# Designs tried in a protein design run: designed miniproteins, single chains, continued (4). Part 113

Each design is a single chain, and the fold is of that chain. pLDDT is the mean over its residues in the fold that is shown.

## One batch from the design tools (miniprotein)

Design m15918
Fold by ESMFold2-Fast:
Order: C-alpha cells, then structure tokens, then sequence
Structure m15918 (fold): chain A 86 residues (1-86)
C-alpha cells in the first residue's frame, strides 16, 4: 500500500467515531473512489471533496465534531502534500 493511502486510512479510522451514519457512507464512498485511481493528485482531489462533504453535513448536526474532522482533514492534507513533494 502506498504511504498516501496509509495516511488516508489513518484519517478514516480517526474520524469514524465522530461521524453519523450518513457521514460514514460519504467516507466509505470517498475511500472507494480514492482506491479506484493510481494518480496521487486525483487521490488528493477526491479526499478534499469527500472531507468537505462530510464537514458540511456535520456542521448541520454537530459543529464541534465538524471542527474536529476539519482539523484532522487539514493535517492529513498537509502530510499528503509533503509526500508528493518528496
């Protein structure tokens, strides 16, 4: 498994307990789309879009959980960008 996919899977494990059932479905769909491509830039684009959709949903349900997910998504995105520059 690529280092990029490992980071994304770590993100998924960290956020899963914070998510509603509907948000978990968005996460699962996003992970499937990421695994369907081998292009790291496309994987980052799909990740960013999926995280945004999850955060938007959570903002309506629980703003504190939305903030926690946003912080984890930002940290993951920064680590992914660092790997792509290496």
Amino acid sequence: MSPLLQLIEQFAEQVKPLLSEEAQKILEKTLEEIKSTTDPEEQMRIFTRGAREIIELLLKENPEKARAVAELADATHQEMAAILRA
Scores: mean pLDDT 84

Design m15919
Fold by ESMFold2-Fast:
Structure m15919 (fold): chain A 64 residues (1-64)
Amino acid sequence: SMVDRAVELYLKLEEEIQKSDVPQEKLDELTSQLNTQVEQALAAGDIDGLEQLVQQTIQQIKQL
């Protein structure tokens, strides 16, 4: 299901967050933005968009 896929992607995101030295305040901003975008993607049934959004957020965290 789309919900199960979202959960799997968020677990991967959480693993990358735990490995990062990014300040919690910045992480909270990025995850808040991602959550809003993911909610919209889920409402639209856009699994590819959801995967892309999570992957882009992981890349941003790795670059910081």
Scores: mean pLDDT 82

Design m15920
Fold by ESMFold2-Fast:
Structure m15920 (fold): chain A 98 residues (1-98)
Amino acid sequence: SEVEEAIRRAEERLEEFAEFLKARSSPEVQAQIDAARRDLIADIRRTLRELAEEVRRHRDSDPEFAAILEEAMRLVSRGHPVALAVARVLVRKEREKR
């Protein structure tokens, strides 16, 4: 699944970044980094799955919007923090239109 691969890539990039920060941190800060990583991984997984659902819903009716959502998925999977924030807003607004 494309969404499962996107989730895996995002998790790998976040883990690499977290380990980089932890190597330079006190044990107390390392615990905070681990907590933040777990929360971000959960948000990324949820957001990418919800984006995939919205892509599927719009692919036939609004292919241009579906393409924008697919680009958001790619940016989220590459670890772009603004893309994750924007993706969460887009998913929320689409679900509110139900």
Scores: mean pLDDT 78

Design m15921
Fold by ESMFold2-Fast:
Structure m15921 (fold): chain A 60 residues (1-60)
Amino acid sequence: KPNEAGSKAVYETLLPKVSEEQAKKAGEAYLEGKPLSSVVDPEVAKEAFEAGKRAAEEAE
């Protein structure tokens, strides 16, 4: 289930590759259960989503 830890992991994973505004929007999209590929390139979206899912599963 998407949570704040997952949203933060998405944001931090994308920060070096995209603008801070795009990274923030992707983190918000993850928290809302929306596809990250609607905000960022599908290739980096997949990497960020996997990082977010892992962080969310670790519970914090």
Scores: mean pLDDT 77

Design m15922
Fold by ESMFold2-Fast:
Structure m15922 (fold): chain A 95 residues (1-95)
Amino acid sequence: SAAGAAFREGLAAGLARLAALGPLPYDPSALLTDPELRAAAETVSRLLPKLFNSSEELSLEEVRELGEALGLLRPYLPPELFEALLNRVKEKLGI
């Protein structure tokens, strides 16, 4: 699907940005101090209400942004939270 392709494109871009950050400080405070990690966290926070509201649609641009943010934030989120968000995205996009 177009939405699935947009999410995969975003996720790949996020993972590439994560690799470019070099060795990771697996410190949650990096979410406040690193501008890219902070921006990704703000993107997830902005899109969470739409992700969990069945009456609200995500645009293809928002799907890509969400994928990129989740890819970048992957090692900084609790694994249970990351899996819950990923599964919700798959459910909402039908993938």
Scores: mean pLDDT 78

Design m15923
Fold by ESMFold2-Fast:
Structure m15923 (fold): chain A 93 residues (1-93)
Amino acid sequence: MEEEIERLLKELEELVKEIEELQQKLLEELSKENPNKEEIKELIKKLKEKIERAREVLEKLREYGVRPEELEQLEGNLEALEKKVEEVEEKLK
């Protein structure tokens, strides 16, 4: 159990880093006068994949009774980011 929790926490840290990097790239692309729609779509796809995996890891950590402060904050951030990604995707259509 403890070893499994440690592995999940490490995976979560990696996913958070990847999500932050992808979010930064998405925001940078969106701030351009002539945004590349194909690049934005690829970034959205990658973000959705990472968010889905992060939610899965968070659910497993929750099942094990892990409720660190950073975990609660991350749950809220993932929900907000998913909504923002959906809004960007809608505007591209």
Scores: mean pLDDT 78

Design m15924
Fold by ESMFold2-Fast:
Structure m15924 (fold): chain A 81 residues (1-81)
Amino acid sequence: SALDAALDRRFATFGLDPAQQAAYRARLAAVDAANAAFRARGRAAGLPDLRIGTAVGVRRLGAIAGFSDERIEEAGRRALE
């Protein structure tokens, strides 16, 4: 996937070992699962796909920036307005 390719490139750049790579992939899988649940809630609420997509984009950026899960949820919720 594009995400896996981007991760492999970053791992090579920073010289991450297999254990560090596994931990990072596990964290991203958790973030992706939370974003999938957020999308499902937005669809169930009848929100437009574009609004949901924008909010998920904000959530992804927050995760990359190292925001806490609580701050990511708040930012995503605000982006749905």
Scores: mean pLDDT 80

Design m15925
Fold by ESMFold2-Fast:
Structure m15925 (fold): chain A 97 residues (1-97)
Amino acid sequence: MVEEYLKLVEELRALLAEYRNGETPEIAERIKELMKKIAELIVNMSTEQLYEVFRKLKIPVSRKEVEDKVGKIKEESRKQVEEVEELERKEEEKKAK
């Protein structure tokens, strides 16, 4: 979970740099896919795993701050996953029509 998250964040950072240098639909689609995967990982992470992620990224947050915000972070990430899945479903239906 934590290792997977860090790997996806590094890939997202590289794609965002590419997107800044040249906006293409292909790069935008890959960014969207990575953001969905990151959000799915956050939803499935424990508070301990989220705290470890922040610690490895050297983000100056206390464990208490993560505990207080974990519910909101997970809810927002879950909504993001659902929105992307709904858009993918609608695009698939358009291609099938």
Scores: mean pLDDT 72

Design m15926
Fold by ESMFold2-Fast:
Structure m15926 (fold): chain A 89 residues (1-89)
Amino acid sequence: SEESIKEALERGKYLAENKTEEELDAEELALKLLYLGAAPEEVYARLSKVVDEETARLGAAAAVLLQLERNGQLTAEALAAAHAAIAAA
């Protein structure tokens, strides 16, 4: 749901404001990057150093879908896909 996406982004905000990068595990790093609106290629590059390629690609996909949502271009189907990608990252 949109509420679950907002909850994930709120966690990312908390991590960005209260933790240094060295204190974050891979999931926390992903949430922070998604909250900060990092470019999909940056999310992939940074996650690929700490998680497998498939998980890094899911993080990048989540970043693309979040950019579309922020621009008001996300359909209900794309929003559901974004939720799934964020949950998997």
Scores: mean pLDDT 73

Design m15927
Fold by ESMFold2-Fast:
Structure m15927 (fold): chain A 92 residues (1-92)
Amino acid sequence: MLTKGQALNAAGYAARAALDEAERKGITPEQLEKLRRNLAKVVAEVQEKADAGEPLTIDEIVERILQAARDSGVEVDPERLRKAAEEGVKKA
């Protein structure tokens, strides 16, 4: 289970990785804006859960980021997001 700092860093790093991949794939400005909004919601939800002392894992955070990408019509590599989340945990 992650500390609050680890959970927030995992979410932030995974969200950044998703945005970077989407931009490399040449998504539309409208899709990019939708992705940014959906990712911001995930980061806010992770913050709220961490503040409430709810248990968070890398797997849960990665799945939430993947769902945000799917909701935005963007396909991202789950393994890339997991590696980014793990790097975020290390930097916390």
Scores: mean pLDDT 86

Design m15928
Fold by ESMFold2-Fast:
Structure m15928 (fold): chain A 94 residues (1-94)
Amino acid sequence: LVAKPPEYVVRKESGAVVSVYIELSPADAGKNVLLQVRNLKTGKIKVYQAPSTSQIVDVRLDEGKGTVEFFAVVSDAQSGEPVAEALLKIVEFI
C-alpha cells in the first residue's frame, strides 16, 4: 500500500460522489483490500470491498455537514488482521 499525503477537499453536502485512488505495492499481492469511510461527526465507519489491483473507487455519500476520512486498509487473507493502512482523502462537507 502506497502512503502519500492525503488529498484535502471541501465540498457542498448532498449526495456527493467521491473518487479515491488506491495504489497497491507488490507486497499487497493476495491480501484483502478494504476502503473505510470514517465520518468524524457521527463516528460511523462504512466499509467497502476494494479490488486487489490499484484503481479508483467511487463512493456515493449521503453525509451531512462535517469531515469524512477515506482510508485504505490491507489485511492478511488468512487471519483478517490489518497489516497496512493509508489515509487517502479528507472531505469536508460545508
Scores: mean pLDDT 71

Design m15929
Fold by ESMFold2-Fast:
Structure m15929 (fold): chain A 58 residues (1-58)
Amino acid sequence: SREELVEKAFEVAKKKLEESISSLDEKQKQSFYESLRKHIESLSDEELKMIVEEKRPK
């Protein structure tokens, strides 16, 4: 369950991050994605759920 929340939250956050870093090199992008994943993994389940809510269908 927590792993699923981390994956969903990471996917949402990564999509937002990609909008800002699309012009960067692959190495730089990978570094940002690693940092983002570690940050997401440090969040509480409640905080992860709040991020996932941004992915709700429109």
Scores: mean pLDDT 75

Design m15930
Fold by ESMFold2-Fast:
Structure m15930 (fold): chain A 86 residues (1-86)
Amino acid sequence: SFMSVEEVAAMAEEARRRGLSQEEIAELIARREAEALGLSEEEKRDVIAAAREALRAGREAGLSQEEQAAAMLAAMRGIIESLREE
């Protein structure tokens, strides 16, 4: 199952404390979700790209950290659902 907004926010904060960039944080979270779902390397790249774009757009829109996490989760969920067979 997908991570919660709170879990994403907590993981992002921990990664930020470790000195990771926003792009690295998005990749970390997206990779974890994609691996948990057994996605291929190509599908993982699509999920990572969607997460990075959602975080970038959220930052440009002036969203809070929690809102950025929610936007990233929504983007990852959308791409994953589009990649799944019935």
Scores: mean pLDDT 78

Design m15931
Fold by ESMFold2-Fast:
Structure m15931 (fold): chain A 89 residues (1-89)
Amino acid sequence: SAEEEAFDRQLKGAVEGAKALLEEAKKNPEDKEILKEAKEKLEKALKDAEEAAEELRKQGREELAERVEEVAKEIKEKLKELEEIEKKL
């Protein structure tokens, strides 16, 4: 359905957005302001994804919750990579 296609696009967009933020951090590893902004955006994206998955679980939409949880895991991995870049400053 159009709604399922929109959901799929939203999940792909979240993963691609997280990858873009990490790549910006990798290109500017010495810029503390860029790293801070990328981290804040990744932390917000992770929180939004985790809250969305929890809400879907509460609604009994377990399969959709699992898909959002996979996106949250990918965002969390990107955030960990960014935090390792910060530590090397």
Scores: mean pLDDT 85

Design m15932
Fold by ESMFold2-Fast:
Structure m15932 (fold): chain A 100 residues (1-100)
Amino acid sequence: QPTQNQVMDFMRTMGNNFNNVVTGRMNGVGNFTTSWNSMVISMNNMMNMFPHYRPTFTRMVHTTTGNVNRYVNGNNMTGVFNHVNTFFNNVNTVMFNGYK
């Protein structure tokens, strides 16, 4: 189980990358892809340190990556942002629900 500080550091990193997506100030797919890839790298690092998250986080990353790629290919950035927002909220729930 991660410590509270490890969860807060992870969520801060995730939140910084998510903020680049949510602010709607990203110009073009390349900037979005960079922020999304950084979130995936952070998820993989967390799963490597704490393997008990692997089944849940792998499913979340796989589902969201599929949805994101579909909407990016369709040039539907609203759909992209909605799926990344749902993903971030689900990650937040998993990480902080463990404190109860």
Scores: mean pLDDT 73

Design m15933
Fold by ESMFold2-Fast:
Structure m15933 (fold): chain A 68 residues (1-68)
Amino acid sequence: MTPEERREGEELGRRLGRLTVLSLKDPSYSPQMLEAAEEVRRFMDEGTPELREHTARSAMREVNRELE
């Protein structure tokens, strides 16, 4: 993957992770979380397995960080 793709995947994953935790605490964030999930899905559909793995790990790291 390119450095640009890696950064984009990290940002998309982190945004989804944050909004996921926020939506669990406050359902008013659910529409934003669903929109972020759709953006990540589109990005990953066009990505390599390496890029998908990196994006998924970025989302998981953010969820874990927010739940600490």
Scores: mean pLDDT 80

Design m15934
Fold by ESMFold2-Fast:
Structure m15934 (fold): chain A 98 residues (1-98)
Amino acid sequence: MSAEDAREAQRLLAKGVEAFKKGNLEEAIKNFRKAVEIAGNSSLGARALINLGKALFKQGNYEEALKAYQEALEIARANGDEVLAKEAEENIEKIKKE
């Protein structure tokens, strides 16, 4: 991923987080999906997928949230990002208990 793509993905991630905090779940999801598209299989992409999963979970879309967390876990493991992998695993466990 280029430095410019990383900056754009980070900007979209920040916009998504702001929308999520305001309860604008549809806007949050749109921004997180764009961040995922740009960041791809990077650790930033895994972070965007975790935030996407959280927004989908809050919306009640548990199946799509689970898929987002599972993709984040796969990417985090591939990149050796143990912190992101653990966060994705913890969110998967929360969904499976619902």
Scores: mean pLDDT 88

Design m15935
Fold by ESMFold2-Fast:
Structure m15935 (fold): chain A 89 residues (1-89)
Amino acid sequence: SEEELSALIIEYGEARGELHRLLEELRRRDPATAARLAAEVAALDAEFQAILDRLAAGELSLEEAIARLRAVLDRLRALIEEARALLAA
């Protein structure tokens, strides 16, 4: 549904905000690892935007776009857990 799409976009934005804060802290301890994780986030952002662009162009159904966006969000959440683990060490 369009409500589900809107919720995923909000959740992705919130997850990006959390990861940004974690990466700022990590950069103070290990700038090389923070830069690597930031590059992975940039790749996920590009993939997320490409899915939205293809949906807007009519190249993906809403259902297909939602499934793909969820997969990207799950990968972003995995990076949050990695950053948290690195900061706990």
Scores: mean pLDDT 90

Design m15936
Fold by ESMFold2-Fast:
Structure m15936 (fold): chain A 90 residues (1-90)
Amino acid sequence: SLEEIIKRLEELIKEAKELGDSTLAKLIQQALDIVKQILKNGGVITDEQKLELEILIGLLGIRAGVAKLIGDEKSAKLAEEAVDLLQEAL
């Protein structure tokens, strides 16, 4: 459900902040704000919201790749989990 996706995204933001990954936390927060708007609209996704989420999924994928390159497996895992949750929301 969208409510479960929102709850897990909020947990991922907290975990990203605890790791000191402010970039990851910001990207997940932007995605969370869009998912909350979708929930307020009864689960109806606009074309603009879909495009914005697809862009954020791409940016989170890049962040996961960068994190792996620098040996930050914990941030990579959080970014990958955020991608999976956002793909489920679409």
Scores: mean pLDDT 90

Design m15937
Fold by ESMFold2-Fast:
Order: C-alpha cells, then sequence, then structure tokens
Structure m15937 (fold): chain A 68 residues (1-68)
C-alpha cells in the first residue's frame, strides 16, 4: 500500500546513522505535502515508523505545525 511504502522509506532513512533528525522531519513533510496526506494519515505514518521517541516527537511537532 502507499502507507507501507512511505513507512518503509522513513524506516530506511531512520536506520542510516548519517541521516539527521532534521532530514527525517523534512522527508516526512515532503511526503505529506506531495501526497496531500491528512493529519490523521500523517500521524499513522509517524506511529508505524521505527523511530526513537525524540525523533518521533520532533516529526509530530513539525507535522502539527504544518496543519495549523
Amino acid sequence: SLMDEIVEKINKLAADPSVSTETLVLAVLYEVQSLKLSLEEAKEVIDRANLSEETRKAILEAVERFYA
């Protein structure tokens, strides 16, 4: 599914130690904007991705600001 593809992409980026939290935030925002995901769908992607709690919070805050 489309959601599975997005989650897999984020998981691959998150597994790369050279990829910063800022880069992960931008990657998620890019997918959200390009695919016109709802806030609910964006939160589902964040929830399903294999992320540290710090990274998850940073991405969630950025996504919530985008929809504000």
Scores: mean pLDDT 85

Design m15938
Fold by ESMFold2-Fast:
Structure m15938 (fold): chain A 94 residues (1-94)
Amino acid sequence: MMSKEEILEKLKELIEKLKTADEKEQEELMREIFELLDYAVKNYSLEEFDELLKEVIGIVQREIAKADEKSAKKLTEVMNKVLEYASKLIKEKK
């Protein structure tokens, strides 16, 4: 069973890999991110999930600020997809 800290470290690693990923690799990495978010929403409280999501978004925003234009655009699209998926999971959990 994964801890909140272990999930956060895995998400950070996946976000880093996304910066250099091709289109097909990006799809697979996004699938892994969504699986980790699904695990978190099922195994953590809504409050713990919200805190995890805020930490992940903070990491992505910092990476966007330091990235070149191409990588920043890619990471912004990733951030939007993560927020949309997390919003769906929160609504389904109540």
Scores: mean pLDDT 81

Design m15939
Fold by ESMFold2-Fast:
Structure m15939 (fold): chain A 89 residues (1-89)
Amino acid sequence: MQFATVEVRENGEVVAAAQARVTGDEAEVSLHVREEARGRGLGLRVARELARRAREELGAKRLTAEVGADNERAIRILREAGIEPVLVE
């Protein structure tokens, strides 16, 4: 099992992060953006870079992320980054 992490820091603090856990051809992705850092495109930025690293460096062919079905912003970010949203309650 392999891991990748992409972070954006401002004033020494992590304001956005994406992580992947890769097993064989599959990557499970998590995404976090601090509330005060939202609306600045950071979520899409870390998600895209994480997806690139998981595919190009770790050999992942399928990228998925669990996301609340009501979290339309996160669903949009994941789809734009090439990560399949798995809708949960």
Scores: mean pLDDT 83

Design m15940
Fold by ESMFold2-Fast:
Structure m15940 (fold): chain A 75 residues (1-75)
Amino acid sequence: GEERRRLVEEAERHLERAKEAVRRGAPNSEIIELLVEAYRHFEEAEDKEGLEKLRKWLLENAPPHVVTAVEIINS
């Protein structure tokens, strides 16, 4: 219900911040932290579509080192 919606909104917020961070050329550590938070919130919300969108964006847009780090943390 409301809790799940809040978690999805928080996840989307972190994902958008991660997208902006990549565009700005922010440090990999900042990008990783934002992506990990987005992943955690989508996972807690059990939003399979959100997790798939995050993974697709990550593989297509994130630097290889960031992809590897996020995958290890969430394994």
Scores: mean pLDDT 81

Design m15941
Fold by ESMFold2-Fast:
Structure m15941 (fold): chain A 73 residues (1-73)
Amino acid sequence: MQDAFNEGYEEGKKEAENSKVPVSELLKKTKEDNKKALDTAREIGVPQDLLDDMEAYSKGKLKGIEDQEKKKS
């Protein structure tokens, strides 16, 4: 769980730093993509342990993008 969050966080920071679109737009798209992926995984019955990892990664990625945006703005 914590490792998945940290991996997501680092990936989010990288994507925000290298983004060619405004970070606010990247954040919005990432939130929508994460929600859709998690909703689909829950609907098809993905095991809870994998759902927890997916959710931790998703939260990490969002935080990484937000922290990078806050540093830039």
Scores: mean pLDDT 79

Design m15942
Fold by ESMFold2-Fast:
Structure m15942 (fold): chain A 57 residues (1-57)
Amino acid sequence: TMEERLREAERRGEEAMKSLADVDEDSPVAQQHKAGGEDSYEALKEAAEKLRAKKAE
């Protein structure tokens, strides 16, 4: 069903983002995003902190 597909896609996206945030946080790509804009960087930092807190639990 469409709802099931959407939830699965969200979960897969979250897991992929979690893995990337955990291992590629110091990558040049992440640094480029920081230079892109302070608003975007703060949003990314907040999302990364939430992912980190969830991972630690």
Scores: mean pLDDT 59

Design m15943
Fold by ESMFold2-Fast:
Structure m15943 (fold): chain A 75 residues (1-75)
Amino acid sequence: DEEARRLLEEGKKLIEQGDYEGAVRQYLAAIGRSRDLGLRAEALRNLAEALEKLGQTDDAEGFRRRAEVLRRQAE
């Protein structure tokens, strides 16, 4: 889905700008709009990074583990 990839790229741009809350919103939107396991895994990994920047370490660990599972399934 082109829209899900656009949301993922916008999230990455927001991370570079220091808008971690904005990045979280874009990554969640990308996950919700895509059925592609690889894209969802990347979005979950990036979501976890943004959550770590916000001090949400427990949530970040959970999403990072989910990203690893989906990445292996996408192989």
Scores: mean pLDDT 85

Design m15944
Fold by ESMFold2-Fast:
Structure m15944 (fold): chain A 79 residues (1-79)
Amino acid sequence: HMDEKLKKLADKVLESLTPEERKKLLEMIRRGERGEAFFFIMSKITKVVDKEGLKLTLDEIIRIASILMDRFEEELKKE
């Protein structure tokens, strides 16, 4: 269903990130640059969506971005 589909897409976006991109994103979040982090995540989601030939609404893309932001924030709390 929709929530599981969006979580799987979020996982695929995470897998598409290079170590350098992941580090940059974590640094943005750590510095409180949430807007910059959000736009960075959105650009990565768009690349995955385009590569996979998927049709997603803006709402679905925003939900994936929110899932990814939550995962990175949780990673910073644990590590």
Scores: mean pLDDT 79

Design m15945
Fold by ESMFold2-Fast:
Structure m15945 (fold): chain A 100 residues (1-100)
Amino acid sequence: SRKVIEEEAKRLEELIKKGAPLEEIEEAAREAAARLEGLPDEIAQLLAELFRHLPEMYAIGREVEEKGDPEAGREKLAPILEETRAAHERILALEAERAA
């Protein structure tokens, strides 16, 4: 359901914006992924995969801010971005097909 996706995405976005503790991001991402994975919608299932990587990306961002090493952060993010690329491309393709 689109509404479930929008609600979970908004909750995670608000937690990130306010700089919530990593444990809160991890719990919210886990709950969001579980809810989306249970939906009979390929886009929801792909978004669940993306949400599972969100806490790792958030932790890397926080470490870069604390230590001031954006190059090390970029090296840590690169494999996560590559791993999630196929899911992002598939979501875009499915949304284009559904809009046609």
Scores: mean pLDDT 82

Design m15946
Fold by ESMFold2-Fast:
Parts: structure tokens; C-alpha cells; sequence
Structure m15946 (fold): chain A 68 residues (1-68)
């Protein structure tokens, strides 16, 4: 894997952990990005590049997995 791929994987792990800790409330791209010290547009692009999904779809999928 490239350094960029590893960095994106580490970033997604941090995003996932933050979302899992906060599933009891509404989550926005801007809030998650701010909490992680990231630009919202950058976070959106990383999620799209790595998982092929929007932020909203990513959060919805995590809720489905957590409830299953």
C-alpha cells in the first residue's frame, strides 16, 4: 500500500471510531471534520475515494452494522 492509502485507512479508522462513539445523536460532515481537525471537503473526498460512498451513506451503513 502507498503512504497515502495507509494515511486514508488510518483517517477512516478515526472517523469510524468517532461516529461509533456518537451514534446516539445526529452527525454532520462538518461536525466530524471539525472534531478531527479536517476540512469537510477533504473528509468527503477521502470517504468517497476509499469506500465509494457519501458521508451520509457511510454513517447509515455504520448504524446498520452496529444494530445488526
Amino acid sequence: ATLAERRNQELLARVRDYILANLDRPLTLAEVADALGLNPSYLSRVIKAEVGASFSDFVRNMRIVALA
Scores: mean pLDDT 78

Design m15947
Fold by ESMFold2-Fast:
Formats: structure tokens, sequence, C-alpha cells
Structure m15947 (fold): chain A 64 residues (1-64)
């Protein structure tokens, strides 16, 4: 776990929240809880073509 990548994680959380239509409260939950973050990421990946494109962009941001 790299604390230095927190800004990247914040951007990913914003992307997930916007893509899934999450409320500000749900976005805060993902921001503060790794388990909820992983659950939301899995939901994005479970979508068809649009979800795969989103998950791919998130994976690229995580790798950078």
Amino acid sequence: AEERSKEAEDLIVEGIARLLGYTPEEKEAIRNDKEKFEEALKKVAEWSQPGRDGARAIAAALAA
C-alpha cells in the first residue's frame, strides 16, 4: 500500500462515483474504505463494454 498514490486513488474514486451515479455519501464511503472501493471497482468491471472501458482506464491510472 503506497500512501504516495493517494491522489491517484482519489481521482479513481471520483471516476467510479460519477460512472456509477453514487451520492456524495457513497463516494466518501469508497474513499475511506478499501473493501467498498474494491466492491465498486468490481461493479464497474461487471458492466458490458462501457464498464470494461471504465475499469481499464482505472487500472491504467492505478498502474501509473
Scores: mean pLDDT 67

Design m15948
Fold by ESMFold2-Fast:
Structure m15948 (fold): chain A 91 residues (1-91)
Amino acid sequence: SKEEILELIKRNLEAAEELVERARELLENGADPTLVLLTIATAASSVFVARRILENHREELSEEELEELERRIREAEKRIEEVRKEAKERL
């Protein structure tokens, strides 16, 4: 159903957003940059899944739902790249 599709997208985005915050905390606390990169790679995988589900079911979603989810995906992708870049600079 549409509701199940929305739930799957949101669950993957929530997982990614939590992992990004965890990766930032690790980076701020001077953790091993390799651990930060592994954490952010998992976040990126969750965002990728969310994006693929969204693209495959675009016609089933309202314009408002699409705009909100696309915004969240882009924000997560931006934050992932920011953390990835900073972690690589510490290698």
Scores: mean pLDDT 89

Design m15949
Fold by ESMFold2-Fast:
Structure m15949 (fold): chain A 57 residues (1-57)
Amino acid sequence: MKATVKLKKEGDTYTAEITFDGKTVTLTSKDLNELVLKVLDYVKENNLEVVSVTVEN
């Protein structure tokens, strides 16, 4: 299933929004590297194909 990922920083936290099948899952972390690893784990566990990554600064 195709998914898109949006990364953004809100205050002191990093947020990743993973959108697929009309659903959006939000992951957060104070550490960007930890957030990226969480996103990769989620994508792998749910058999998602990431077709787009957007960074909002």
Scores: mean pLDDT 82

Design m15950
Fold by ESMFold2-Fast:
Structure m15950 (fold): chain A 85 residues (1-85)
Amino acid sequence: VNPEGRREVEEGVLETMLTLAILFGVSDELLEEILDELGASEAEKERARAEARRNRETLEARRKALATLSDEERLEMLRRRAAAL
């Protein structure tokens, strides 16, 4: 492949990693590394960090809520989510 095509593939991989990192609420440090590699602006970095922190807080809140539930209640919650398919 030519250099142009190689760079596009590398950029696409980084963008996919960024999307997954934001969705999974990874650390600000890891996000900074990915965003720096993509050449993101400060405003873009701020938005990505805010989104990832929000997602991380949501996931942690859900984990804590699940930790207070009985096994029966956890199973019921999983059934309700599966029924949305």
Scores: mean pLDDT 72

Design m15951
Fold by ESMFold2-Fast:
Structure m15951 (fold): chain A 62 residues (1-62)
Amino acid sequence: GPAAELERQKRRIAENAVAYIKAQNPDVPEEELEKLREEILAAPDLETADRLAVQAVLRYTS
């Protein structure tokens, strides 16, 4: 259903962002990446999840 689809897409966004950050900046602590994953998964919609992912990527890889 729509809720399951939203959860699957947020999980994909979180995992892609975490994987990219780890590849570009291996010094980021796992604790910080776990907090990011939880924050994205807690987002109310995909627009918010994408925004959080983009902001984190810029923060850790710029």
Scores: mean pLDDT 87

Design m15952
Fold by ESMFold2-Fast:
Structure m15952 (fold): chain A 89 residues (1-89)
Amino acid sequence: GRAAAQQARIDAMIRQYYDAMSDMSDPRVQQTIADNRAAADAAMAADKAGDTATAAAIERQIMINQFQTLLNVDDATAQRMYDRIQAQR
């Protein structure tokens, strides 16, 4: 059905994202890590302070930024990818 086809497409894009992130020699991967470093530090500080809601919100934004940079997806697609990853935890 359409729902199964859409889920399979999102799952394929999530796999493509993890494959892209595994290549640390890719300048785009290095740049996305550099661009999100301050946000990652803020998320770690929030988690250490017990503010798990703020940490989760920052981590969500980092992942959405990385999906958009590495895969050139729109906001709606990036959000569906994030929601799908969370549903699998």
Scores: mean pLDDT 83

